# Designs tried in a protein design run: designed miniproteins, single chains, continued (2). Part 76

Each design is a single chain, and the fold is of that chain. pLDDT is the mean over its residues in the fold that is shown.

## One batch from the design tools (miniprotein)

Design m6625
Fold by ESMFold2-Fast:
Structure m6625 (fold): chain A 91 residues (1-91)
Amino acid sequence: MAKEELLEAAEELARAALKKGASEEAVEELLEAAREFAELASEEENRKYAEELRELARLVEEIEDPEKVQEMVENAAGKLKLAVEVLKKEK
């Protein structure tokens, strides 16, 4: 289930980011953006983004700067929100 894969990947990124000092609010925003994307995206798109989020989670584990980790989480959430807008317009 591709939607489940995306949500699971987003939760994995969220968990890694929280361990590295990202705020709970930033993580909640990421999870909310992921849920919205999952509702609108195709199975293939959900799978593609799940893979990207999982790769980002691995990268985050190697970073010690909490501000940088928070910025990466905010960027991921913003990217998902932009993808949602594109999907809405593309049909």
Scores: mean pLDDT 82

Design m6626
Fold by ESMFold2-Fast:
Structure m6626 (fold): chain A 85 residues (1-85)
Amino acid sequence: MYQITISGLSKEAAEEILERAKIAADILEEELGVKVEVSLSEDGKTITIISDNEEAAKLLQKNIEDVLKEEYPDEDVTITIEKLE
């Protein structure tokens, strides 16, 4: 199991990244038959993505990183991927 944590987001950036991550998760579940869970913290500044598939997790990380660099270059954002099992 793999966890991607995105922290240091403004509430605006977190809302946009959350919506994009949910869309990407739905596509990956449909195309690859994998499970992807996306959640937002109570403060609206941290997004957590959990997947049992390493390729799906890496694709989501890359997609989110590219969006953040293009649309929110001034945000001091940290993206971390870790293996839970």
Scores: mean pLDDT 79

Design m6627
Fold by ESMFold2-Fast:
Parts: sequence; C-alpha cells; structure tokens
Structure m6627 (fold): chain A 62 residues (1-62)
Amino acid sequence: LTEEQERDIEVALAEIWAAIAKLTASRGKKDEAIDFLRRMLERSTHPEARRILEETLKEIEK
C-alpha cells in the first residue's frame, strides 16, 4: 500500500469508530464510548485519524 492509501484507510476507520462511539454514548454508555476511543487512539498512527478520534472523545466527555 502507498502512504496515501494507508492514511485514507486509517482516516476512514477513525470516522467509523467515531460514529460507533457517538452512538454508544447517545445510548447512555458514555464510559464505554470513552474507553473504546482511547483504545483506538493507542492503535492509530496518522495525525488526521488521531485528530478525528481526539475531537470525538472531547465531544463525548462534555
């Protein structure tokens, strides 16, 4: 895979994980959503993907 393809895949996955976390939090499982996002951040390397996860985490922690 090219660097661009790897980034695009990681960003797409981050968007999916962010959506799952937001849905989980909206169903009253805020702590589970936070733990899930922190776990995904540990595995993410691309800055853009990490930004999506960090912004989503901040939104849920409100």
Scores: mean pLDDT 82

Design m6628
Fold by ESMFold2-Fast:
Structure m6628 (fold): chain A 75 residues (1-75)
Amino acid sequence: TPSPADVIRRAAASPDPEVRLLALSVLLSVVKTTTSYSDSELQSAIDTARRVRAEETDPRVREALDSLIATLESK
């Protein structure tokens, strides 16, 4: 299973905003139900998501990243 940070990086690399949105939405669902992340995995995912969010232009993908960051920070 890839790390959350790896999924975020790979999603961000897609030129199609629908593909980015789908990948991040699936990851958000997985993160909401997963309790086995280490502190370093969570921090890496948060840092990666914030970086990707700064460069994101699609408003739905931005919203998905904001939700993902909030969920990761709540763990």
Scores: mean pLDDT 83

Design m6629
Fold by ESMFold2-Fast:
Formats: C-alpha cells, structure tokens, sequence
Structure m6629 (fold): chain A 114 residues (1-114)
C-alpha cells in the first residue's frame, strides 16, 4: 500500500528526530544516571522503530497501520516519560516535552496520509 509506505517514512523520521533529541540531552547532561537513561531511551526508540516498520509492512489497511504505529509509539513514550520524570531534572522535563511534540507532529502527518 502506497499509504502504508508513506506512513513508514513518517515513523522513520519521527524516530530519527526523537533519537536526536535524546542524544543531544545526553550530551548536555551533567548526571551520569540521566545520561544513561537518555541513551537507553534512544536505543529503545531505535528497536521500537524496527518493530513498527516490520509489523506495518505485514498490514493491508492504512487505518490498522496508523493505529498500530501510534499505540506502540505512545506506549514507548510513556515508558520513557516515566523514567525521565523519575530523574526530577529540568533537562529531563524539557526532553519529555520535545519528544511529545515530535510524536504529535508525526501523528498529524500520518493522519493526513489516511
């Protein structure tokens, strides 16, 4: 499906932007614990991207592909948000807000493809 292929491109771009933010925040972090958490989150986004794209490629419906990608991305962001908020740092909170904005933009772009 041409729509599913376009949605996969949006998932790739969304994941790339999230990984960039996480790596930038890791470089800015003066806390070893926060740095490790941010880099672990970046690796999780990379693994999640591969899982989503592989799964979407097996789906016949653009709507099912959209719902699946969003469910997995939101669940992954919830996990990251919980770990980052536990750090209690302004940098962690800034990082969460940037990731939420990237996901929102990705969701809007995928919705436009439907």
Amino acid sequence: SSKIEKMIEVVRETARRMIEVLRESAERSESEELRRTLLEAAELIRDTEDFIITSMSSLDSAEEAYEFALEVLRRTLDWIRERLRAQGSPLAEETVRRLEEILREGEERMREIM
Scores: mean pLDDT 90

Design m6630
Fold by ESMFold2-Fast:
Structure m6630 (fold): chain A 103 residues (1-103)
Amino acid sequence: SMEQIKKSIEQLFRDLKELVLKAVTPEDKAEAEKLLKELEALIKKILATGNLRAAIFVEAMLTSLIMLLYVSSSLPKEEQSKLVIKALQSAIKAAKELLKELE
């Protein structure tokens, strides 16, 4: 159901935020926090459309980002941090494109 997926997305985003802030360098922290806020705002707009397929795509996207954080944890801190920033930027771009398709 839409309500179950919304709860799943809220939990996934909380987990993502915690993992991102632990993964980034101090120098990248402000940029990571900015990107997380932008992504959260886009997710809220997507969920507000009530489109179930879009919500499923958001859940899959957040799950993939969390998996990326786990698999990249063996990288040097600086390299993981840059990868995470790029992944968040790509997720924001994808979310913006998805939102444009929802009317």
Scores: mean pLDDT 90

Design m6631
Fold by ESMFold2-Fast:
Structure m6631 (fold): chain A 85 residues (1-85)
Amino acid sequence: MEVIEAEKTDGGTLAGAAERAAKAVGVSLDEVAKKVKERILKISKETTGENLGKASLEVLKELAKKYPDKVKVEEKGDTVIVTIK
């Protein structure tokens, strides 16, 4: 079990958490990101710090929704806590 804490604007840490979560559930981060953020952000190809954080959080929420036994996402104000089993 891994626990990752990051600010919603910390794109690097949130992108790393999204990659670890996707790997833990056996899916491609690029595939998940395309399904969630095709119209706003291309997380696999285009990044900015704040936009990367927002896109990564959406990917994490989708992973937690689809794989709740492996991924949990808790939002506490501007902080995100990601638990990966």
Scores: mean pLDDT 70

Design m6632
Fold by ESMFold2-Fast:
Structure m6632 (fold): chain A 60 residues (1-60)
Amino acid sequence: MVSPEIQKVIDEIKELSKDDPEILEQADIMYERAKTYSEEEQQILLTILKKLKETLEKLK
């Protein structure tokens, strides 16, 4: 089961990158992989996704 926080951050990344199909595809791949992750691995992914979102917002 994917954490609701991961789903939210991925949705926010998709909104920031809706005109970039490559990033949208990677976001979908990351979400699918997160389904196979442990709770601890999901926390690591969440930290990475939050940093990615912050970087995308700065490049906007």
Scores: mean pLDDT 79

Design m6633
Fold by ESMFold2-Fast:
Structure m6633 (fold): chain A 100 residues (1-100)
Amino acid sequence: SAPSAEELRKEIGELLEEHARALRAGDVARARELDRQIFELLEQLKTVESKEEVIALLESIITYYEVLADEARARGREEGAALAEEAVRKYRQMLEEVKA
């Protein structure tokens, strides 16, 4: 029972919302675990989704984490900001690999 592209996208969306809540709460350990799950689901999505749709989703996720990093820095949450910036770098790397 391999998940569909639609099911993976829905789960990624739900995990992104949970990740934002964890970052805003300062729960760094929970945020790291959620980011790992999001990355694993994106690796799965790459095998079942079109290149164009994966690119669009990755660009959206990168923008999302850039906003979260800026919010965290503005509020003095340096660990949350660093984690969000690490996610931006990781997803930018994935985006370049998909574009190749």
Scores: mean pLDDT 86

Design m6634
Fold by ESMFold2-Fast:
Structure m6634 (fold): chain A 61 residues (1-61)
Amino acid sequence: EEKISRFTDGKLLGFKEGKHLNSDSPLKSAYLDESEEDREKMKEILGVPLGKHMNGGLPVG
């Protein structure tokens, strides 16, 4: 296919917009949705809280 660029763009756009429609597919939707949401959620939780907590966890002998 000569429209390689369109394929990449279409996939990305479809992914976000098709999120609701993808719900019809339990397997695909679960994997994609969960992975995306889980990754984003973990990133925020691990980013801020982890950094702050670790700062006060210095090993003092």
Scores: mean pLDDT 46

Design m6635
Fold by ESMFold2-Fast:
Structure m6635 (fold): chain A 62 residues (1-62)
Amino acid sequence: SEARQRALDAFEALATTPEGRENARQAVDEMAGLPDDEIKALSDAVMAEARAWRAQLEALQA
């Protein structure tokens, strides 16, 4: 579905290694039973958490 493709693209962009990209594909595949809107909302939430965590890591290194 379109929502699954968008989630996969977002997760793969976040995962800079081949292993990370394969893990992203598996994670999206596990969401196959969810409606497209829920897949999109979940992927957006995961990306937001990843960005927040990166900001926290930068703050801890300061």
Scores: mean pLDDT 70

Design m6636
Fold by ESMFold2-Fast:
Structure m6636 (fold): chain A 74 residues (1-74)
Amino acid sequence: KIEELIKKLKEAIEKYQKDTEESVKRLNDLRQKYKAEGPKYEEEYKKAVEDRRNLQLKHIEEISKIIDEINKAL
């Protein structure tokens, strides 16, 4: 049913938003660590940015697949 696909889409968007919020918190924590530990922050920050980017791409792919399923259900 199309209603089930719409629910799945909403859930996928909610996961994307939650993961984005968690990533922002992590980056802010790394900035605070920079004040105490200096250059150690640089590598951790770069890793966190890369991990966030990869996670965003996975969410975009999942959302796109659901949209395709909705279009085919018409």
Scores: mean pLDDT 79

Design m6637
Fold by ESMFold2-Fast:
Structure m6637 (fold): chain A 67 residues (1-67)
Amino acid sequence: GSKATTYSKEEVLALVTKPAHRALLEKAIDANDAGAAEKVLIAMAIENEDAAKLKKLGDYVKSLAEK
């Protein structure tokens, strides 16, 4: 089914497999820091994370740049 363009913090954190990456992403989201969140996505990509997860997380990081 189609996904909404709006994601919650909890929904995107649930996609993160490693607790360390999840903690870093949560900190970036709480700081409203899209750049820090993007660095976590890069770290996840280096760990060979699923492309579908990375796409959904990327969509959320883009939404963090919205005012």
Scores: mean pLDDT 71

Design m6638
Fold by ESMFold2-Fast:
Structure m6638 (fold): chain A 76 residues (1-76)
Amino acid sequence: SHHLEKAIEAAKNGDIEGALEHLDEAFREVAASFPEAAAELGTLLRQAKEALKNGDIERALTLLEQARALVEAAAA
């Protein structure tokens, strides 16, 4: 969750590179700990990366909040 929170913070500040870096770390961490959630998280993060690269920050933040909810549910 820490890396995902940093990704959301970076995206809100317009730091696309920082957001992408933190998303890669978040995915690796969750994929190792919760493989059953990894496929859905991977899909959300790929869509969020696409939105960030296209400058669609609103869509990216929506997808990142969905990814955050998934990580929180998997960790519970």
Scores: mean pLDDT 79

Design m6639
Fold by ESMFold2-Fast:
Structure m6639 (fold): chain A 85 residues (1-85)
Amino acid sequence: MERLREAEEELRRAEEEGDERGKARALAEIGEILIEEGRDLEEAERYYEEALEIARKIGDEETRRRALEGLVELGVKRLKEVVLK
C-alpha cells in the first residue's frame, strides 16, 4: 500500500531531521492506516503509544488527540473480538 509506504518514509525523514512533531504525526498516521487495513493491531498500538508520548512532551494537542482516539478504537475492536465470538 503506497499510503503506508509514504507514512513510513515521512517517519524516517522526521527521525533523520530530529523533527519530533513530524515523527509523532507520522507515527499516528501509520497507526491509523494499520487500523483501517485491519492488520498489525499490536503494531498499531505501539505506534499510537509512541506518538502519544512524543505529543505529550512537545505539547502537540492535535497528535495527542489522534493517538488517544486510535487507542480507544483499538480497545473497542479487541472487546468486539472477545464478546462477539
Scores: mean pLDDT 79

Design m6640
Fold by ESMFold2-Fast:
Structure m6640 (fold): chain A 90 residues (1-90)
Amino acid sequence: MTPAQLLTFANYLAMRHGDEGGRALAEIARVLGLPELSVADARHLDRGSELAQQAKEAEVSPEQLERARDLLIATAEALGLDREAVEKEL
């Protein structure tokens, strides 16, 4: 699993689940140590791709990656997605 995979899935949530999905992307970016996002900015179509590229250059620890994954899975479940399906995408 990579930061780019987490950010791609978080961006999918931002596009499909309105402001709640946008908050998910913003929080995942924050956990990964990336620049802070407003909820409105997090919902922009290209934002997930930009963050994924920034994450390739960022020194993301395994602990940050695991925490971001756990938060993303929990948020997706709260939005009504199946946990096992989300874990399979990550």
Scores: mean pLDDT 74

Design m6641
Fold by ESMFold2-Fast:
Structure m6641 (fold): chain A 101 residues (1-101)
Amino acid sequence: SLAEVEAVFAEGMTRVLALLEARGDHERALELARLGSEFLRALRDRDEDALLATVRELLALGGTLDPDTRAVLLEGLERVADALSRVDPELAARIRALLAA
């Protein structure tokens, strides 16, 4: 369900934000919060192009993070893709392709 996708995303976001705050990385925490809001809006609006663009920005942000925080972000996005595969398997496959790049 869409609610399950949102719940899985919120859980992942909370974990990454906690790690960034613990490291004093307030700038990346704010950017992650902004991208998280854009992801949820795109998901609710059924805007696949905006959703994929936001996933690309989340992955780009992830590339700038320490390995431990990046691993938690990637695990979170994989769980989101898994939950989404039960609602929109084609969109989930497109997200998984971005994660494998």
Scores: mean pLDDT 88

Design m6642
Fold by ESMFold2-Fast:
Structure m6642 (fold): chain A 74 residues (1-74)
Amino acid sequence: EAPLSPLSQEERARLVAEKFGLDAEELIALVREAHAQGRSVYFSYDEKNNSLVMHELSVVDGQFAERQVRIPRK
């Protein structure tokens, strides 16, 4: 697989959106916003609630911080 990069994460977001029936452009916009703020992102799938979770990682005052954004299925 290609190395992880902002573009690779955007392409992955499109594939994830297609697989789960989500709006690809909205998902890509969320990834771009996170990267614009200097945050790394990754995705997990909540099988129990049938929803996608986007995790945003940052360093604030020398501490790791994580913000979760739940993306509901259409």
Scores: mean pLDDT 71

Design m6643
Fold by ESMFold2-Fast:
Structure m6643 (fold): chain A 63 residues (1-63)
Amino acid sequence: EEEELKERVARLESEAQRHRDNMKKYIEEAKKNDPFEATQKAYQHSREALRLEKEAEELRKKI
């Protein structure tokens, strides 16, 4: 049970990191091209990363 929780936390953190990387990519794109589209996508990825990070933190507390 504890090992499964650790696996779920690792998976959520990995997914959150991917969203963080995409957020950084779109922030850079917003500086160079169409800021509206890029900013919107950066915002969405930021929100998903925060959601996943919070879920991982809550699961980590159960360990």
Scores: mean pLDDT 80

Design m6644
Fold by ESMFold2-Fast:
Structure m6644 (fold): chain A 106 residues (1-106)
Amino acid sequence: SLAERLEKLYEWAKKNGLKVEGRGEAQTVTDPAAGTTTVTQRLEFYAYDDSPESKKIAKELLEKARAEVDRLMAQGATEAFVEVEGIDKNGNKAIGAAFARRTTLP
């Protein structure tokens, strides 16, 4: 699944010595007319080699990944995952990753 892809990338980053900072969020909206509840779950992280430049790039890559996930969800996707990778001028790695899932419950 797309959630498993984010989890595997997160684990890979930690195993390869990158610093990782993540965030999870859930939003709930109830439709009184239908009696349904929609839950939107979001998982995001950025990962970087131990440099200030790599950290800054990783944050910018997360913003790009988030914007693309939001675009896909706005176009009717019920689940989306986007990963963006980069390197700084010294070859230090940076990753931004964003995931969202929308579930409707009775």
Scores: mean pLDDT 84

Design m6645
Fold by ESMFold2-Fast:
Structure m6645 (fold): chain A 85 residues (1-85)
Amino acid sequence: REEVARRIAEALARAAKALLSPEAAAVVERVLEAAVLAAAGRTEEAQARAEALEPEAEALVTEADEQAIFEAAREEIRRILEEAA
């Protein structure tokens, strides 16, 4: 579970780096690190990190950016999930 979440986060981080500014991509990477912590059961740390990142994420990353990142990483994520099944 944690390993799968980490691989998905890495795929999304690569897509963010390709599509967004370096500053926005760095925020996405930090948000994805929080998601991996949550998948590992470290929910308090994940929540604290996510709350700290919320203002930067809202300022630098739009819903359209999130959709574009997901679409760009979609085939890689599919492959990761198939390998984990």
Scores: mean pLDDT 79

Design m6646
Fold by ESMFold2-Fast:
Formats: C-alpha cells, structure tokens, sequence
Structure m6646 (fold): chain A 100 residues (1-100)
C-alpha cells in the first residue's frame, strides 16, 4: 500500500543519514563533501516520493536513481557504499510498487 511504501521510505532515508554521518566521521569528510552527500540523499528521497505518489513510473524512478548513483560515485567514490544502498532502496520500493 502507499502507507507501507511511505513508511519503508522514511526508515531507509533515516538509515542512509545514519550511514552518512558514520562515514563522514570515519573519513573526516569536509563540509562540502557532507553537503554533497546530504543533497544526494534528498534527491533520492524526492525520486522515491514521486514514484509513491504516482508522478513518475517505476522505470523512470530507477533510471533517475541509477544516474544519481553513478554521478555520486564519480564525484565522491569514498561514499560509493552509501550511494549503492540508496539505489537498492529505490529498486525495492519500485518492485513493491509494481506488485501493488
């Protein structure tokens, strides 16, 4: 259901923010690197929200998320695990949306 997808999104976004904070401490990220990671998380959240609200298709959401992941990894490879986790999150939500 839409409510279940929104709850899943909220839980995954919270987990991504926690991973981002841990990674920033471990790698001593600059303020600019922290801002880039936060911007990425917000953009991924926006894509997932638009999918859940029916504003974009599952295939479009996956394509947008994969493009953001590729750009993020290219710009900040130290956070590649975080970007990959975000991509998996969008894929999971898209798969559940298609089954509903």
Amino acid sequence: SKEELLELLEKNVEKLRELAEERAKELDFSPEQIEEVERFIEEVKEIALKLIEGEISADEALAKAMELMRRGIAKLPEASGLFTAAGIMVQEIADLYKEA
Scores: mean pLDDT 83

Design m6647
Fold by ESMFold2-Fast:
Structure m6647 (fold): chain A 83 residues (1-83)
Amino acid sequence: SELKEYLEKVYEEFKKALEEEGFEILGEEKEYSPESGKVTIIIRRMDPETGEEVTYKVTIETRKAEVDGKETILSGISGEELP
């Protein structure tokens, strides 16, 4: 699936960016449907300003959509800090 291949590419590029920022990946969950794909990861780093460990839940999503009358694939990344 082009949708799945696109999601995997976005995820691999995002992992490289995370490694450059000092994050480690603690967990990964992948979910696919014919119209959408989603990767949820738990990431952690030490905050260099506070010296405290911070943990985030990050979701990367892809979906099929129609934009200006053409079928396309949209991607989005969202994150939240975990307590």
Scores: mean pLDDT 80

Design m6648
Fold by ESMFold2-Fast:
Structure m6648 (fold): chain A 60 residues (1-60)
Amino acid sequence: SELDRAFEILDKDGDGKLSVEELRFALAGTPLTDEQIEALAPDGFVDKEQFEEAVALANA
């Protein structure tokens, strides 16, 4: 899927996790706020499922 490809591009370390900073970069220009993005990554990282949820919220 497109989300799988986007996640792989952003996950430069190949560890299966994205930092909040990487997530903010990926969602730049969407209506999703910084506070909403932080709420999706309370540990400072998101896995692929959390990334898909964030993209879904950004496009809702």
Scores: mean pLDDT 75

Design m6649
Fold by ESMFold2-Fast:
Order: sequence, then structure tokens, then C-alpha cells
Structure m6649 (fold): chain A 86 residues (1-86)
Amino acid sequence: MLEEGIEALLRIIETGSFDSLSEEEKEAVRLAEEYILERTKPIAEENKDKPMEEVMEKIIEKFSKEDPKAAELLKKIVEAHKKLAE
């Protein structure tokens, strides 16, 4: 499920451990990435000239209207990525 894939992505970002991923977790991540990419591609294309952070906020806004749970998890991924990038 999308939620499971997003949770797995969040865990990877927080722990920094890619070696501990199971085949099931790797597949969930791949499916979540494909699902997000397919649904967000139009928004990304429309906003190509904007910073990635602004594009991500628009993507989260769209998901919050259609799938609030997925939007909440995506927000956590963005925050975790910011912490990792410091």
C-alpha cells in the first residue's frame, strides 16, 4: 500500500540504513515512489521553474484533499529529509 511504502521511506531517511531493508520494504518503497511520481508529475511539470521545496508543498496540498493520511506521511518525509540534509 502507499502508506506502507511512505512509512518505509521515512524509516530509511531517519535511520540512514539501507542495508537493513527487506525485499518487502524495498518493493513497498518502489511502488510508493511510482504512485507518487505518476500522480505528482503534472504538478511538477507545471511548476518546473519553482524550487523543489515549493513543488513538494503543492504536491502535499493536493494529497491532503484526496488522501489526508498520505499527505501527513509525505510531510514527515520532507521534514526528515531536511534534518538529514543539514
Scores: mean pLDDT 68

Design m6650
Fold by ESMFold2-Fast:
Structure m6650 (fold): chain A 82 residues (1-82)
Amino acid sequence: SQEELEKKANDYIDKAKRAVEKAMEALENGDIVLARSYVATARAYAGLADKYAKESGNEDLQKKADEMRKLVDEAEKRLEEF
């Protein structure tokens, strides 16, 4: 159902956000390997968020999923400097 797709999109958006936060914490602590692992996890969750947001047809969720992809891209770029 649309409602289940919206719930999945929101869940994966939240998981992606938490993974980015953990990646930045790992980076602050100098653990670059762990930071890269969390960014990879965030990328996977952001991809699932995008999939379910699009399948739901909810434009607000599609925008949030797009914002999460952008945050993951920014996190990956920061790690390229190490």
Scores: mean pLDDT 90

Design m6651
Fold by ESMFold2-Fast:
Structure m6651 (fold): chain A 114 residues (1-114)
Amino acid sequence: SRLAEHARRAAEALERAAQLALSRPQLAGAGVVLREVADDVRRSVSENGPGSLGRAAALLRGAAGEVKSDPVVSEALRQMAEQLEAGARGDDETRAEHLERLAEVAERLAQHLE
């Protein structure tokens, strides 16, 4: 389904961004959060339903507030939280669209961290 495809793409992009952030001491905390969010996104289309996206959004907002050394990273984390919050409240089609936008933000974040 479109929802499952966009969730997979978002999770893969989040995992890549997490691996890159974890290699940087000042971003290690954000990297841990990105990895947890990737798992929450995968579970949102299988076991836990959309409820896992609300938790993921809260974790990203917390991480964004703690990342003060890189405003691009902080803004990306905030934008990802907004997509997850909107996705958690929508139907499957709306959620698929927000997960696609989440994937795009995570892919740009990974590119910034390279």
Scores: mean pLDDT 85

Design m6652
Fold by ESMFold2-Fast:
Formats: sequence, C-alpha cells, structure tokens
Structure m6652 (fold): chain A 80 residues (1-80)
Amino acid sequence: MLTKEEIIKGLKEMKKEVEELRKKSTNEEVKELLDEFIKDIDATIKEIEQSEDLERNIELYELTKIRFEKLKEYVEKVEK
C-alpha cells in the first residue's frame, strides 16, 4: 500500500514531468492547461500533507494520475 510520503513523492515527480512538457510546448492554450495542472498538483500536495486520511489521499493521487494521462494524450495530439 502506498504511504503518504510515496504519494507526495509521486505527485512531485508528476509536477516535474508537467513542467518539462510546458517547456517543450509552443501552443499557448496547452501552456495554460499545463500551468493550471501544476497549480492543481501543488494544491493536492498541500491537502495530502495536512491529511491523515490515507484512503482519500490514495484516491486523490489516482485521480491526479488519470488527469495527467488524459492531459498528456491531449498535448500529444495538439503538439504531436
């Protein structure tokens, strides 16, 4: 089972990957979506750091991963 520390580490690594996608993007709409997602990841990390509800923290992490996969697919289709 994922620990709180592992979840936070995973979200921080995901944020780095989003930041790298933003650096490579040339489309302003894509950059705006990536910037908003970075803000969402930061907010999620802060919520998890303050929460002892491991089950909810895992659910937030899984939902964020799903959102990131869909965002990557969208970015790839727009930017190629």
Scores: mean pLDDT 83

Design m6653
Fold by ESMFold2-Fast:
Structure m6653 (fold): chain A 95 residues (1-95)
Amino acid sequence: MEAKLEEAHRLMGEAQEHIKKAYEALKAGDVEKAIEHLRKAREKAEEALEKYADLLDPDTVESLRKGIEFLRELIEKLEKGEISAEEAVKLLESD
C-alpha cells in the first residue's frame, strides 16, 4: 500500500515538473516544447488517477480531474493558435 501511494505521488510530482517545464518553454516562446510538456503532464495525471484513485483522498481526485481538463483545453487552444504563449503563461499563473 505505502509503495503504491508513493508511486501515485511520484506521478503527480512528475506532472507538476512537466507543467513547470511547459511554463519555462512558454516564457521562452517555445510553444511546441510547451505543448509536449503539457501533454506529458496530462498523461502522468491521468495515469495517477486511473491506477491510484482508490488510494487518493476525494479532494486530490477532484483536483486531478480539474487539472486534466484544464490541461486538455490549454493544449487545444495552443495547438489551434487561439491563445498566445503570453496568455498561456497567465492562465498557468492564475490556476
Scores: mean pLDDT 85

Design m6654
Fold by ESMFold2-Fast:
Structure m6654 (fold): chain A 56 residues (1-56)
Amino acid sequence: EEEFQKLLEEIKANPEFFKKVYNLSDEDLQKLLEDLEKNRGSVLEFQRIIEKYLNK
């Protein structure tokens, strides 16, 4: 959970980087952050949530 929070803060600190690397819209990035905040868990949970947006 600490690692999950750290990764979430990393995205919040550099949102433009994640948008460009993964070709996410502002809307997709906001939905991703909402999903991460609602479904906090292990690093595996974090990766599963990210994958939902990468394979759109």
Scores: mean pLDDT 74

Design m6655
Fold by ESMFold2-Fast:
Structure m6655 (fold): chain A 70 residues (1-70)
Amino acid sequence: SARERAEEAGREMFEINGLKVASLLARAATLERHGKTPEDFAEAERLRARARPGLEELYKENGLPLESTP
């Protein structure tokens, strides 16, 4: 499934470099700021979903507080 692939991609990014997680989040933020269609926002959510598992693991490893999701 798409979610399962996102989780596997997140783990791979975590093991390789945290910069890849940051890149996905930056792209998602750009789509949210400059997006004009529902498809742009859907892609931003997909990118965030792919980054989320790796981001949470990275935060946990570095002892940083997890972000609150509104």
Scores: mean pLDDT 68

Design m6656
Fold by ESMFold2-Fast:
Structure m6656 (fold): chain A 97 residues (1-97)
Amino acid sequence: MEEFLERMKKLAEESRKKRIENLTQRYLDAGLPEEEARRLAELEYESMVLFTVKGILEAALDFAEAHPEAFTPEQVAQIRKDLAEVEARLKRIEEER
């Protein structure tokens, strides 16, 4: 069981590195310097991950509203806080572009 979780973690990290490399190449092809291309690729990847997390948190809030027994009020409050933090980070990434 633990080996499965370690394998999934390694696959996620390898996928992350490959996606950042692909994004970096797109910015290089657009004529950006290597350092800026890498910075923008990392920001774009983080933005994509955060948009996915935002979607999951929004779906969790919708599920909690439809099924109030599934989450405690404290859990719902935590999801709302996490969503606000994700939205704040997305705003900062947009400002860094």
Scores: mean pLDDT 82

Design m6657
Fold by ESMFold2-Fast:
Order: structure tokens, then C-alpha cells, then sequence
Structure m6657 (fold): chain A 72 residues (1-72)
């Protein structure tokens, strides 16, 4: 079970890096052109997903902290 939480945390870190690079650092021109019409919908969905992912990451971090306290 703890391994699953650690895998989620790592996946969230990688996802955050990709999202920051694609939408935060330099918005990909291909993404802009492809989703130009639905950019408003896409942004809303992305915001919801990112908020949910960040909430899960915070809960995962809390779980990891409790697990580490039990092991250490």
C-alpha cells in the first residue's frame, strides 16, 4: 500500500513538470492551434484536474509523513 502512495507522488511530480512545461513555461503551439476553439473548456478541465491532483498529492504527502513516522 505504501508503495502505491509513493508511485502516485512520483507520477504527480512528473505530471506537474509536464504541465508546467506545456502550459506554464511555454504553451505548445500545437496545443493552442488544436484546442483553440475549446481552450476555455480545456483550461477549466485542466484546472479541475490539476486541483484534484494537487489535493491528492497533499493527502499522499500526509500519508507518507505518517508512514515515515511509523517506520522511523
Amino acid sequence: MREAVEEIARALFELREKLEKEFGGEYTEEIEEKYREESEELQKRLDELVAKVEAVAEEAAALLRELHAAYA
Scores: mean pLDDT 62

Design m6658
Fold by ESMFold2-Fast:
Structure m6658 (fold): chain A 61 residues (1-61)
Amino acid sequence: MFTAALTATARPDDSPEARKRRQELAAEAAKIVEELVKEKGWSPAEAGLVVNERLAARAAA
């Protein structure tokens, strides 16, 4: 569903491809956090730190 809200992202550097990549990274991060919480019993905060490190490494490449 399309929600007309404050979805203001800069269009010049936020092409459809860039938005798609951001959404994919966010979805992947959420999935990994859920797995770490479930498998390791970590808190979401701890899992988030690990996921942030992994995504930063991928984004840098």
Scores: mean pLDDT 67

Design m6659
Fold by ESMFold2-Fast:
Structure m6659 (fold): chain A 55 residues (1-55)
Amino acid sequence: MERAELGRSTLELGVKYQREGNLELSKIATQGLKAAAEGDWEKFRELHDQLLKEE
């Protein structure tokens, strides 16, 4: 998955989980976006995979 698509997907999942009141998954999405901002793309991908597995 390209960086832009990964970021968009993570943001959309974070918004979805926040709307559903799932604070744990919303927090994981926030941590993923923070990892991407810090250049840690491996951690970002791992956190995104966790969000997809829970969907």
Scores: mean pLDDT 76

